Designed miniproteins, single chains, continued (4). Designs and how they scored, part 95

Each design is a single chain, and the fold is of that chain. pLDDT is the mean over its residues in the fold that is shown.

## One batch from the design tools (miniprotein)

Design m15285
Fold by ESMFold2-Fast:
Structure m15285 (fold): chain A 77 residues (1-77)
Amino acid sequence: TTVAALVAEGLRLLGQGRPLEAAEAALKALSIDPNNERAREIFDAAVRELERQGRTEEARRLLAKLKEIDPSYVSLL
């Protein structure tokens, strides 16, 4: 699977109201290319949607995974 395919999958999942799966797809893309701006945007949007839904533990776990990939670029949006 390519980074572009993972980004497309994440965007599709986010559009379908599946933020957890969208965030996992974005994390997979970021594990391959940590500087991928689109994957980071999808991740941030998915985490924000999880928080909006009250799924705070899942959002917190995803942020911890992102910090393991690139601690210097963690977004708190």
Scores: mean pLDDT 80

Design m15286
Fold by ESMFold2-Fast:
Structure m15286 (fold): chain A 107 residues (1-107)
Amino acid sequence: MAEEAKEGAEKAEEYGLKGAKAAEEGDAEKAYEYGDKAGEAGRRAALGSETGVDSAAAGVSGIGASTGVYLAAKRAEEGDKEGAKKLAEEARRSAEGARRTGLAAAE
């Protein structure tokens, strides 16, 4: 349980950050790809939680990162550079939150 939460949280951070960067650079296709991977990692972190609040929070943060990346990718695709950057920043914060919460679940 804790190991799955930690591993999922680390992958959610990795893919969330990569997706956010791709969206900021206008690469909507790569942003969608990394957003999907971040969401899958976040779901994996959440599935490890029958009683662990930290595991559930890691899953929520990972899914948040995925959603933020998808929205940033859509804005980049539409040519909204300001909206893409703002949503990418939110996605980064969610990805970082997923890692911190996943590490707490392992302790």
Scores: mean pLDDT 72

Design m15287
Fold by ESMFold2-Fast:
Structure m15287 (fold): chain A 102 residues (1-102)
Amino acid sequence: GPADALLARAEELLAQAREALAQGDLRGALRSLREALRALIQAINAGADPDRVKRLLDELIDLADALARQARAQGDEELAFEAEILRGLAGIVLGVVNLISR
């Protein structure tokens, strides 16, 4: 259904973000992570499996943290800050999913 398609899209975008980070394409990684978070929010609204959503949000948070560290190491403080904002938003979404899936 629509929820499963959105989860599959989020998984593809997280894979793209990992590849971009491996290649040093930090801006590409940020774009893919932002799109993954949008897909996950849409999946939640479509009634996606909370356990699948939580696993993908945890992966997104880890990748956002890696992006922020790599951006800071390169002296790109603006990109590091954008990655930290994205990490914070993903953390809030994860908290909401944990509350509604009790």
Scores: mean pLDDT 91

Design m15288
Fold by ESMFold2-Fast:
Structure m15288 (fold): chain A 61 residues (1-61)
Amino acid sequence: NAQKLIDEAIKRLEEEVKGKTPDEAAALARRYVNELAPHLTDEQLTEFARRVAEVARKNAA
C-alpha cells in the first residue's frame, strides 16, 4: 500500500529533521523523495513531495 509507505516515510522524516538546520532538513527531504520516487505513481509522488516540503518548512520555522 503506497499510502502506508508514504505515511511511514513522513513519520521517519519528521523525527530525523528535529534539531537540524533548514539546509540539512531540505537535503534530507530530497533524499526521501528520491528514495520513494521509483515506488510511487506521479500523483502519489506529487502528494509525497508536498508533505515532505511541509515537514522541512515547519522544522525551519
Scores: mean pLDDT 78

Design m15289
Fold by ESMFold2-Fast:
Structure m15289 (fold): chain A 115 residues (1-115)
Amino acid sequence: MIEINENDSVETLKKKIHEILDEIRKVFDDLVAGKISPEEALERIYELGLQISKIADLIGKKTGDTEKVNEIKKAIEDLLFRVKLLYDLGFSPERIKEEAEKLLDEIKKLVDSVK
């Protein structure tokens, strides 16, 4: 489990977000493989998304870049909304993963753009 430390550098916090994004990708891999239920996958992704939002808030406190933090948080909310919507509409795990990977790539680019 990734520990969040308020004294971590911005670069360390960005690395922690990358690690959490990789964990979200593994959740989708497990969902596609039938190793976990869709409900368990949604709960895990929600928890991981909340951790990214907390780390983004810490980055904002260190950098003063509240606009970039809000963009990251919105992208996480968009990811959670899209995954839940596709699941509720009965899309396949493979299709949900495909759409989620596009949003995860967007979040990664936003995080990497923080100076």
Scores: mean pLDDT 84

Design m15290
Fold by ESMFold2-Fast:
Structure m15290 (fold): chain A 83 residues (1-83)
Amino acid sequence: SKLEKEAEELAKRAERDGKEASELLKTAGDDIKEVLRGVGLTLRAIGDAFQATLLGKKAGKPEIGERAAEGMRKAGLPVEFPV
């Protein structure tokens, strides 16, 4: 399914952006510019994970969104999916 492939790609991008954001936020200290970049990547990763969840459900694969959320949690981002 095209929706399944799009959901998988969004999930992968969310995990990559989440890892990069986590690294930037850990390394930035009090560097406001790096903190803002890390925050921006975090927001993009959250958006991509949400889209992966929606497209995954439409494709009959809700586990895709669950994997995206888990990938972000393992990256160390304080992301809670709404129950």
Scores: mean pLDDT 77

Design m15291
Fold by ESMFold2-Fast:
Structure m15291 (fold): chain A 83 residues (1-83)
Amino acid sequence: AAENALKSAEAMRRGDAKTAAEYAIQVAKESGNPWAIDGAKEAAERGDPAGAGLQASTAFYHAGNLEASRKAMEAADEAARRA
């Protein structure tokens, strides 16, 4: 749970939306929240690191991992500054 959430945030910080979504999906599965899984998949499909970070943050929040949600938001902000 927490480890996968941290790995997703780190992937998002690197601009790797696909890997970030994969770890976010694992967190959502562990929490039993299908809605969060769909949000993470859509973020990866868009290939937008900033947008993916925001959706991943929402997925982590609904999965109950507030620390990962915060880190994903920070990564999205950094990605937006570099765009």
Scores: mean pLDDT 63

Design m15292
Fold by ESMFold2-Fast:
Parts: C-alpha cells; structure tokens; sequence
Structure m15292 (fold): chain A 60 residues (1-60)
C-alpha cells in the first residue's frame, strides 16, 4: 500500500485535505516509527486515533 493510498483514506475519514493527510502519514512513518501496514490498521479502526496522536504532539 502506497503513502498516497493511505493519505486518501485518512482524508476521506477525517475531512482533511489530501496534502495535509499525506503529511500526517509521512510524519507517522518518519517521526513516530509506524510501518505502512500499521497505519493501514489504524485507519481500519478509525483515522481519529492517528489524528489524536498528531494533536497531542502539537500541544507539546
């Protein structure tokens, strides 16, 4: 599964723009150490969990 496919799914679930969603996916891989498969599983459970983690980082 490509980063673009993951970003499209996140955008559809959350209402984010594709560019914003792609950035979130890239950050999850590069900064949080998630694999593409782990991100796909998180999106299957609901993209809100991935966004909540991103939101917590912004408060720090």
Amino acid sequence: MSQEELARRLAEQTGLSFERALRAIQNAINELGFSREEIAELLDRGGAELLEREGVRRKL
Scores: mean pLDDT 72

Design m15293
Fold by ESMFold2-Fast:
Structure m15293 (fold): chain A 97 residues (1-97)
Amino acid sequence: SVLEEIRELGEKLIKATDEEEAKEAADKIVEIALSHPSAARPAIDALLEAARKSTNPKVREIAAKAALEIAKNSTALSPLEQIAYILEAIGILLELG
């Protein structure tokens, strides 16, 4: 059920047309990931997908920042995975200016 919720929130985030809708979806994904360690990787993957696929720069920024937050704070990731996810999220944010 947690994985299904992340999937649905990720799809909502990709389709989000305003900052408030994007922030709400991203915040829920972060909350789930930090409360459920097993959901950390799926949550980061969904957020990074939204950051790459959204046509809205603000939605992309919100998604990338949320992925960065999970990567920095999750205890479920190996050190190498954590570094890789952090660098990917930062790379997206740098592209956005």
Scores: mean pLDDT 88

Design m15294
Fold by ESMFold2-Fast:
Structure m15294 (fold): chain A 88 residues (1-88)
Amino acid sequence: KEKLERQIASIEEAIERLREILRKLQAGELSEEEAIERAKAIVSSLDISDETKKALLDIIDSAPSAEEALRFVIAELSREKHRLEKEL
C-alpha cells in the first residue's frame, strides 16, 4: 500500500514538472532539445517498471515534436497514476 502511495506521489510530481516544461517550451523559454532532455531525465528517475520507462522513452524519441512528446508522456503518466490509484 505505502509503495503504491509513493509511486502515485512520484508520478504526480513528474506530471507537474512535465507540465511546467511544456509551459516554458510554449513560451519560448526552453529549446526543444532542452525540453526533451529534461523530460527523459524525469522519466528515467521515476520509480516505475523498466518496461514502462522504456515505452515512455520510445514515445519521446518517436514524437514529431517536443510539445507532442511532452503531451503524450503526460497523458500516459496520468493513465498509469489512475491505474495505480485503483490498486489502493
Scores: mean pLDDT 84

Design m15295
Fold by ESMFold2-Fast:
Order: structure tokens, then sequence, then C-alpha cells
Structure m15295 (fold): chain A 93 residues (1-93)
């Protein structure tokens, strides 16, 4: 899961702003779901409900990615956020 998230973030570096937003969101979603799955019993979290919410949020991001890019979210801003997420994921490996 973390390896897949890192691969999506690498693709984001080569993508346009709209595609980079979607790829970053998917990478964050995968990393978050892995953390939830590993600690579900400890935190009393329903893994299926968490997965459903993440999937719903990802669909919203995909539908709004073009609009967000048009509103002045730059590829540079997206890549800066991706780098922060990448460092957090690497600390979990």
Amino acid sequence: MYKEALELMEKAKESDAAEAIVLLAKAVGLALLKEIEEHAEEYGIDVEEARRRIEEELKEVEEKAEELAKQGVTREDILADAEKVRKTIEEKL
C-alpha cells in the first residue's frame, strides 16, 4: 500500500495540475486506509465505513480536479504537498 502511494506521487510530478490533484488524493487515501486498517481494533474504527468515506471523497476530488486547477491551484503547490505526504509515508516504512 505505501509503495503504491509513493508510485502515485511520482506520477503526479510528471502530470498536469488536474491529474496531479487526483493522484495526490489517491496516494493520501491509500496511506490513510493502511493506517486505519493497522490500528482499527485499537481505535475502534469501522474499516469498511472508513474505506467507503475515502472512496466517496476521492470521487468528489476527481469531479472537482479541473475546477480546482482553474481556480489557481498550481502544479507547484500540489507537488509541495505531495513531498510532505511522501516524507510522512517514508517514516512509516
Scores: mean pLDDT 69

Design m15296
Fold by ESMFold2-Fast:
Structure m15296 (fold): chain A 59 residues (1-59)
Amino acid sequence: MSVAEILRELIAQGKFSQRALAEALGIPLSYLSRALRSIKDPRTPLVEALTRIREEHEA
């Protein structure tokens, strides 16, 4: 399974919190939360959203 799919399922199942994900990525929780909301829209895949967040954090 892809990393994004695993992360999405863990969050949906309550196994992994958004805060824990944000800490793992080294980004603010609010930033991750916003990106995860946009992923519910079929126009934006989770992988792409996570990659963009990480890229912006590095910038």
Scores: mean pLDDT 57

Design m15297
Fold by ESMFold2-Fast:
Structure m15297 (fold): chain A 70 residues (1-70)
Amino acid sequence: SKVEEAKKLAEYRVDLFKSAIEKNKGNEKFIKAVKEVADEWFERLIADYPEIKPFVEKLKKELDEYIKSV
């Protein structure tokens, strides 16, 4: 289903954002830019698929917690 595809896309995108941050550890400006792009991307996804908002918000929190750990 489109909803299931949207969930898989969100998980894939979180992994891509984490990978980009991992390659640029210590670059605070780059990490901040990645977070801003990620936040905008997830908000657009929620707008298109409001039923997966709790799932996407959980992924956003996981990304935020990861950023705090690097």
Scores: mean pLDDT 87

Design m15298
Fold by ESMFold2-Fast:
Structure m15298 (fold): chain A 80 residues (1-80)
Amino acid sequence: SKEEEILEKILEIIEKSKKEVKELIENNAPIEEVIKVIDETNDKLSELLPELSDEQKKEVKKKWEEFIQEFNKLLLEKQK
C-alpha cells in the first residue's frame, strides 16, 4: 500500500540519519552539526507522518527512540 511505501521511506530516512550522526560523532564534528542532522530528520519525518496509520506511527516512534538511545550511547562512549 501507499502507507507501507511511506513507512519504508521513513525507516530509510532514520537509518541514513543514524549513519550520518555516527560518522559526525566519530569524526569529532561540532555538536551543532549533529543537532542539525537530527532536526532536519525530524522535519522530514513530520512531513510524512500524517500519511501513516496510528500503528505505523508507533513503529516510527519506536525506531526514532532507538536512534536517540544509540546517539546518547555514542556521546557517552566519546566522553571516556
Scores: mean pLDDT 81

Design m15299
Fold by ESMFold2-Fast:
Structure m15299 (fold): chain A 112 residues (1-112)
Amino acid sequence: LKEEIDELIAEVESDPRIPEDVRNDLIGAALTVKYLLDLGYPEEVVRAMVETLRRILEAYRAGKLTPEQVRELITELHRVAVDLLQGKPVEEVLAEIERIRARLDSLIAEGE
């Protein structure tokens, strides 16, 4: 899981086609998820967040998301991370991540 986060960061940093604002948003979110893992939060939550970030990156690379939509989705993931840090139950946090993924899927469908 840590290797998957590090690979995501490396891919974003090494891709010259990703503008600075999108790069900073994606790397910032990946580092937040890595900190949650280091703090001992459940792997199921960290994995769901990493998988969501990977899908955002892939959708952006495919031209399905604007930089503003990436920022919106990343802002929602940061809010979920704050909720987790504030002691929100894991089941509720996973439901919030699933809502973000549903929003991402909707944006991808609208972009077609």
Scores: mean pLDDT 81

Design m15300
Fold by ESMFold2-Fast:
Structure m15300 (fold): chain A 66 residues (1-66)
Amino acid sequence: SAAAEAARRAAEAGRAGDAEGAYRGSLQTVKLGGGSAAAYSVGWEARRAGQEEAARAAFDAGLKGR
C-alpha cells in the first residue's frame, strides 16, 4: 500500500538519523491511512538504531498528523 511504502521510507530515514525525513515521512504515512501506530513504529525503529532525535521526530509526527 502507499502507506506501507511511506512507512518504509520514513523508517529508512529514521534509522539513518535523518530526523526531518523521519518526520515528513511519518506525517505522510498517517495521511495515507497508516495511522499513528505506523508513525510510532517508525519511531521505535529509529530508537532501536540509536537515533533518538529521529525517533522523537517520528513520535511527534504521529501525534500531530491527525
Scores: mean pLDDT 84

Design m15301
Fold by ESMFold2-Fast:
Structure m15301 (fold): chain A 71 residues (1-71)
Amino acid sequence: MVLTSNEEVVEAAAPLEGTFVVETSAGTRFGPFEDRDKAILAFISVAGRDPGARLIVLDEEGREVARFQYR
């Protein structure tokens, strides 16, 4: 994928320093990941076999603040 000049949803960018969880289409969760790069690599690996997979971002209180889906 190619990164464009247009920033993705601002609210989704803000919590990127939080805790990350990868959720499959079946509802199975992997993580938590504290490293964004590791979380993204895990998400891409899961999404490559399950296009319904999502990357969920949690804040310091464990609240879901953002979600990303491969498609």
Scores: mean pLDDT 67

Design m15302
Fold by ESMFold2-Fast:
Structure m15302 (fold): chain A 89 residues (1-89)
Amino acid sequence: SLEKRLKEKKLELLRFMEENRADRAAIAERVFALVEEGLPLPEVHAALGIERAAIDFQRELIARNPTEQLRQDLAALEENRARLERVLA
C-alpha cells in the first residue's frame, strides 16, 4: 500500500540523514524527493531543523573566507529551507 511504502521511505530517510549528517545538501535533495512522494510532516520538520543548522554553519564559513562558491552554496540552502517552510505552511 502507499502508506506502507511511505513508512519504509521514512525509515530510509532517517538512516540517510544519520549517515550523511555532514552533507546537508544531499539530505535536502533526498527530503525534497520524498516530499513529492507524500513524506509525512514530522520528517519535514526534522529536515527543516537540519537545513537551518547547515545555513548557520555556511554563514560561519563565509564570515571566515568569503568566496562566490560559498555564497552560491548558502543561496541553495536558503532556497531549500524556504521550500520546506512552504510545505509546512
Scores: mean pLDDT 68

Design m15303
Fold by ESMFold2-Fast:
Structure m15303 (fold): chain A 82 residues (1-82)
Amino acid sequence: SEVEKALEELKKDPFNVGAYLRLINALKREGHEDLAKEVEEEITKALQELGIDPNTPWGDLPEEARKKIAEKVIEKVKEKLK
């Protein structure tokens, strides 16, 4: 599915904006609009907790931040879609 494909891409490159957008759009198309919102909130919260400037280019984000965000997003989506 597009959701699984986007999750795999995020696992390899958490700041692939295309994979993030595909995941959110796939969730909305499948009727998981609330989950799509939760995913967006998880990303925003993780960036805030890490003290990351919203003007930071996505490609310049620390590797540890990318890993943490991807793990949280993947876990949230997999748990909700069981």
Scores: mean pLDDT 74

Design m15304
Fold by ESMFold2-Fast:
Structure m15304 (fold): chain A 65 residues (1-65)
Amino acid sequence: SMIDNAVEMLKTAPEHSLVPLAKRLLEEYGSKALEALEEILKEVPLSPEQRRELEEYAKKIAEES
């Protein structure tokens, strides 16, 4: 599934690339970006800063879709 592939990519990403890669993956989900982020957060441990940035970005993508 798309979410399983996204989770695998994020688990193997270098720390400095994780947020940019996650943002690109969230763009693929459009209006479902927040749902996709919820699934990613279950599988991929994120720092509080990374989580906040991705939640803001997912909201933006969902609103612009």
Scores: mean pLDDT 80

Design m15305
Fold by ESMFold2-Fast:
Parts: structure tokens; C-alpha cells; sequence
Structure m15305 (fold): chain A 90 residues (1-90)
């Protein structure tokens, strides 16, 4: 549902802002959640953001460090999360 997509978006915004607490196993779980949320959202821009977040996580896992792409996605998640919260709370 759209509300579930908003909750996933918020969680990812928080993780990107605070840095990831867990490493290898959480990446796989989070990647799967992002891909599933992207498939279930009716908003094509939100779906694109979720897919780009999934690709950013793959890059972090492969390189073992936060990439510039991940920072870019994190900033967009922060903006989208605020907008989503206002829409959900209205």
C-alpha cells in the first residue's frame, strides 16, 4: 500500500542520515524491501527513487564505503520523507 511505501521511505531516510548501524545481512534485507516497495507503489517517481536507493545499497556493499550516489539518494529521501509525512498526516 502507499502508506507502507511511505514507512519504508522514512526508514531509509533515517538510515542514510545516521549512517548504517548494521552491515552485510541488513543490506540484503533492505535491498529486497526497497525493490518490493518500488513494485507496489503507484507513484512512478517514488518507484524510481526506491530503485535508485536499491542500486546505491548494492554499490555500498560492493565498495564497502558510502558512495556519492548514496549521499544523493539520502538527500532525496529526506525531502521525499518530509513531503510523504505531510501527505499521510493530512
Amino acid sequence: SLAEAFEILEEYGRKFEENLEDKEKSFEIELKALEEAARNTPDPELAKLLREAAEALKEIKEKGEVTERAKEVGARFTAAMQAAYEALAA
Scores: mean pLDDT 66

Design m15306
Fold by ESMFold2-Fast:
Structure m15306 (fold): chain A 93 residues (1-93)
Amino acid sequence: SLEDRARELYERLRREGKSDEEILEVGKEEGLAVYLMALRLKEELSEKAVEALKEALRWAVEEQAKKLKAPKEVVEEALKKIDELVEELVESI
């Protein structure tokens, strides 16, 4: 399908270290520009979702710590662990 060809092309160009502008140019030449842009937007939205998840978890930890009167040092270690866990989860996909 056109979507499968676009995905293979996008992954190849990303592995080659091509910029967004270079990827779009190749997409125009191959007639796949719309599909490549859709894949780039999906990637960007996934990155924003990961950032939003990290922020939501940090907020939840801070609120829970406030209720439990947890020491600041414990809160800071928990916040660091959230970033590591979310990054490990994303790498596993």
Scores: mean pLDDT 77

Design m15307
Fold by ESMFold2-Fast:
Structure m15307 (fold): chain A 65 residues (1-65)
Amino acid sequence: MHKEVVLERGTLTTAEQSLAALDEGADIARELAEQGIRPTVIINTTVLTEDGTFETAGFVLTASL
């Protein structure tokens, strides 16, 4: 059986928000693995701004079963 689970986070402006989202994604992947399902998790969190600084732009977690 194939199901797609998508967990979306808006723009993440703090490191704490980014870490919380990563932990949540890891927990979901662990639950799926315990059910014998092989998830794929992709996380993107960082952009370089025009002033030469880094900030968290957004977060999307997708797990495919």
Scores: mean pLDDT 57

Design m15308
Fold by ESMFold2-Fast:
Structure m15308 (fold): chain A 90 residues (1-90)
Amino acid sequence: KLEELKEKLLSLAESPAERLMVEAFLNGDPSKALDESLAPELEAALKSLPEEKLREILRLFQEVVELKHGSMPKEEIEERIEKMVEEIKA
């Protein structure tokens, strides 16, 4: 459920930057955070993460979005994650 995913996300946050990112995502509208642009504070925190850790967290963010807004195809989820990783790490 949503609460379990939030706890899992927080447990993955090992650094202050990771915690700030997770908090910003969970306190806002998750769908907006994953669409076109991220808040500057969230973007800065995400850029500090290792690429694999970023992918893992973004997958969990998509699970939160699915619980709130309904399911989407796995292919669409993976495309969104890869695009976000590439843009954040650019």
Scores: mean pLDDT 63

Design m15309
Fold by ESMFold2-Fast:
Structure m15309 (fold): chain A 74 residues (1-74)
Amino acid sequence: SEELTIIENVKKVYDPNGNEIKLEDGKRIGELAKKAGIPTDLDGRSGTDLVDVELEDGTVIKNVLASKAIPKLK
């Protein structure tokens, strides 16, 4: 999408430190963020960090801004 939208049906995502963040239910990164305890409210983090997202449909999206992948991060 050209506008800012939430990426859904996420299977796998990698944080900016290269650590894998995994969805228990294979759903949106926003749900993953809550489970993993990663900051979505800018608790000292920026939404400009890049993440790699792999969708359950086999689509791979690289260099995604965390603010687009994780709801209300920025």
Scores: mean pLDDT 51

Design m15310
Fold by ESMFold2-Fast:
Structure m15310 (fold): chain A 75 residues (1-75)
Amino acid sequence: EELKKKLIEAVKKAAEEVKQDPRFSDKATEYEKKLIEAIEKGFDELLKVLNEIYREDPEAARKIAEAIMKAINES
């Protein structure tokens, strides 16, 4: 429960950072929504969505993953 809430908060912060990059600003909100829905469904869906983002925008996927890790390490 606590872990899921932390992951959702981390995804929101990651999306805000990615949004600041004009190359990904339009898609950042879509990625955020998909990742949050995937976290609610479970780890397999989260991994699937991350892989889909990586195929479409590998740079965006890396930034999202890095920001999530950073946000989690803050606490």
Scores: mean pLDDT 74

Design m15311
Fold by ESMFold2-Fast:
Order: structure tokens, then sequence, then C-alpha cells
Structure m15311 (fold): chain A 72 residues (1-72)
């Protein structure tokens, strides 16, 4: 129920965080606009279903990424 929903959300955000990390690594930039454009292109190619490109979801992605880094 609640635990399953949180786990699924974490898994989805983990995948998004990994994709964003790859994009940042390839671009060599910290410009959020460039990252969003790259994500939008990936979404247009129908690569990832969990890339809504909304500011709120992007913020959640960053939170998850930070938690993953702290976990490591």
Amino acid sequence: KELEEKKKQAEEFLKLAEEVARIIDHLGTRDPKAVLEAMEKAKKENREITTPLSPELQKQLEDVKKKIEDYL
C-alpha cells in the first residue's frame, strides 16, 4: 500500500536520476535548461516514460539523487 507506492516512486525517480546524471555527464554542463532540453529530446524519441519534464518532478529527481549519493 503506502510502502509499495513509496518504493515504486523511489525506483522511478532512481531511473530518472540515472538518466539525468548521464545527460549531465555527456553535456559536461550544470545548466538546467540544457539538461531539460536533452531530457525533452529523449522523451520525444520515446525513450523513457518517467520523464514528464515538470519543475516539481525535476526537484523530486534531485532529492532522490541526493539521497542516493548520501546512501553511497
Scores: mean pLDDT 58

Design m15312
Fold by ESMFold2-Fast:
Structure m15312 (fold): chain A 92 residues (1-92)
Amino acid sequence: DPFKLSDEEIDEIVAYAKAHPEEVDAFVEKVSPYLRIKDPALQKALAAFALKYMPHLRDEDPLNAAFILDLIYKLDPESFKRLAERLEAAGV
């Protein structure tokens, strides 16, 4: 079965990003140079997901964190596209 973020999980990540926009932006800035994914909306979606469900990645080496995020996207690109659309609609 393909992995998929539920609508409830997406709502939780959007709420997190709206409550902590500075934390999301700081993590994007940290990992962005090393991410293979260059779409800024997808970078923000992956960062918000990581900070909500994998907060230890904040303290990880930027190259290792970026590698993990690139793998997560590769496993389920459709969920992160949906999350990116929801974040843009929310003004994040």
Scores: mean pLDDT 85

Design m15313
Fold by ESMFold2-Fast:
Structure m15313 (fold): chain A 65 residues (1-65)
Amino acid sequence: SMLEEKMKELAKEVLGALGLEVSQLSEGARRQLAREIAGHITAPPGEEPSEEDIELALRALESLE
């Protein structure tokens, strides 16, 4: 989906800036990064993204492995 592709692009930029790969992230770190990515793209400022959007961001991150 277009949303998953946007999440993947943002994930690549963040990980590239940090010099990290998805495989180096713990499960908790992946979920936190997914929440931040989903929140940036889909949530109003100051609100948490939906669980569906977080799971979509997690799938985008996993596709980068």
Scores: mean pLDDT 81

Design m15314
Fold by ESMFold2-Fast:
Structure m15314 (fold): chain A 70 residues (1-70)
Amino acid sequence: SLRDRVLDAIRRFLDHLVAEGKSKEEIEEEVDRIIKAVRNYLKQKGVPDEEIDSLIAEIRRLRDEAIARA
C-alpha cells in the first residue's frame, strides 16, 4: 500500500540519518519537513484527514525510535 511504502521509505531515511551521526535536533528537523510534505501531498490526492493523521502518528513513532538510537 502507499502507507507501507511511505513508512518503509521513512525507516530507511531515518536509518541513514542515524548511520551518518546526525544529531537528535537534525533528525527532528528532517522528520518535521517530511511530515509537512507527506500531509500536503496526501491532502492533494484526496486522502481523508483521519488517514493522514494516523500515518503521521506512525512517522512520529519511528522518529522517536530513531532519536533513541542517535
Scores: mean pLDDT 86

Design m15315
Fold by ESMFold2-Fast:
Formats: structure tokens, sequence, C-alpha cells
Structure m15315 (fold): chain A 57 residues (1-57)
């Protein structure tokens, strides 16, 4: 879901020292997190979720 992807971006930001908006911008070119998440393909959303899972391990 969009909420799960937003939470994954937040965790990636915490792990990397970037803000969620910066991580979203690097991935999509969009600084608004909600618009960036909406623009992600299902494959890109799955990659974000997998990246967050690896960071938390």
Amino acid sequence: TDAEVREALRRLGEATGFTPAEVAWMATGERDVARAVAALSPEERARVLRAADRVLA
C-alpha cells in the first residue's frame, strides 16, 4: 500500500541520513513524498519495500 511504501522510505531515510523527501526525489525526481509514491510502478514499490527490509536486518 502507499502507507507501507511511505513507511519504507522513512526507514531508508533514517538508515541513510536522508529525509524521506530526499530519498523519494532520488528515486523518482519528485520531492513531494505522496506524489512520488503514487508515481512508483509496482516493481519500484516492491524494490523500496525490499530495500527497507534489508536495512532493518
Scores: mean pLDDT 69

Design m15316
Fold by ESMFold2-Fast:
Structure m15316 (fold): chain A 69 residues (1-69)
Amino acid sequence: SEEELEKKLEEAQRLVLEGILRGDAELAARGTRELKEVGAPESMIESAIQGARDMGNEAAAEAMERAAA
């Protein structure tokens, strides 16, 4: 359902944000995979990866790029 997809999208976004903020590259990668699975736009994933880099979390950004490929 649309409601279930929206909840999964929010959860994936939360995992990505937590991974970036905590420096947890594995958590950021997991959230990125979930974003991809729920059909998040490529631009959203690219923006999240850039956000990780802007915060100086290069390891998270690299893990997210691998997860997005």
Scores: mean pLDDT 85

Design m15317
Fold by ESMFold2-Fast:
Structure m15317 (fold): chain A 82 residues (1-82)
Amino acid sequence: VAEERRALAREILRRELVGTLRKAGVAIGDGDSLDTLIARAAELAGVDPAALRDQAAAEIAEFGKLSEEELREVLAELEALA
């Protein structure tokens, strides 16, 4: 189902943003939503959050071309690195 693949793609992007923002010294929680993390990243970079959301949507759409199994494998690799 395309929706399941989108959910996995969003979680992959969310975890990458968590790591990036924490390295930059931004205070964020493990449960913060992707939208919250995009807003924080936009604030840090001094860019329009709408532009970052559009880029995130494009990346999610590209990840959505991968199988659910492939997306779960990527997510597991990110979890192993944390």
Scores: mean pLDDT 76

Design m15318
Fold by ESMFold2-Fast:
Structure m15318 (fold): chain A 77 residues (1-77)
Amino acid sequence: MRAEADADIAAALARLRAAGLELSPGEVELLRTGADIAVEEGGEAVTYRALAERLGVSVSTVRRRVARWAEKALAAA
C-alpha cells in the first residue's frame, strides 16, 4: 500500500543494476512477481501477503528477502 515502499524497491533494483551488483534469482523472481501484481491489481495491491501467495512461500520468507534488498541498497548508496 505505501508508495514509499514501492519506490524504495524500484530504486533499490535500479541502483543495484546500475552499480553492476548481482541480484539472486530469488530476488529477481520476487521483483517480477511484485510487478505482475502491480499490473494486474494496481501498485497498492503489492503487499508481502500477495507476494507470498503468488510465490507459494510464507510472508516471513518474502519479508526477509525484501530486507536483504534494503541491505544491498544501503551498501550501494
Scores: mean pLDDT 67

Design m15319
Fold by ESMFold2-Fast:
Structure m15319 (fold): chain A 79 residues (1-79)
Amino acid sequence: MKELQDEINRRIASMGVPEEVLEEIVKKYEPEAEKAYATLSPEEQQEKLKELMERMAKELEERSESRDEEREALYEERL
């Protein structure tokens, strides 16, 4: 469990994503991962974790682009 979580975090960190964005994404997927570990078989847990890793990576890429646009808009708005 913890080793896989650490690997996910390591991959995300290598993407150069801001820690704040990383924290939001982790919090979003953490309950789902915990529920999988509590309710699923070991084989299903591995499959679910792989799916979660892929979903997290995709969402991080999308959030990174969205956040950059949002920050630029906020800077102009707040001038």
Scores: mean pLDDT 65

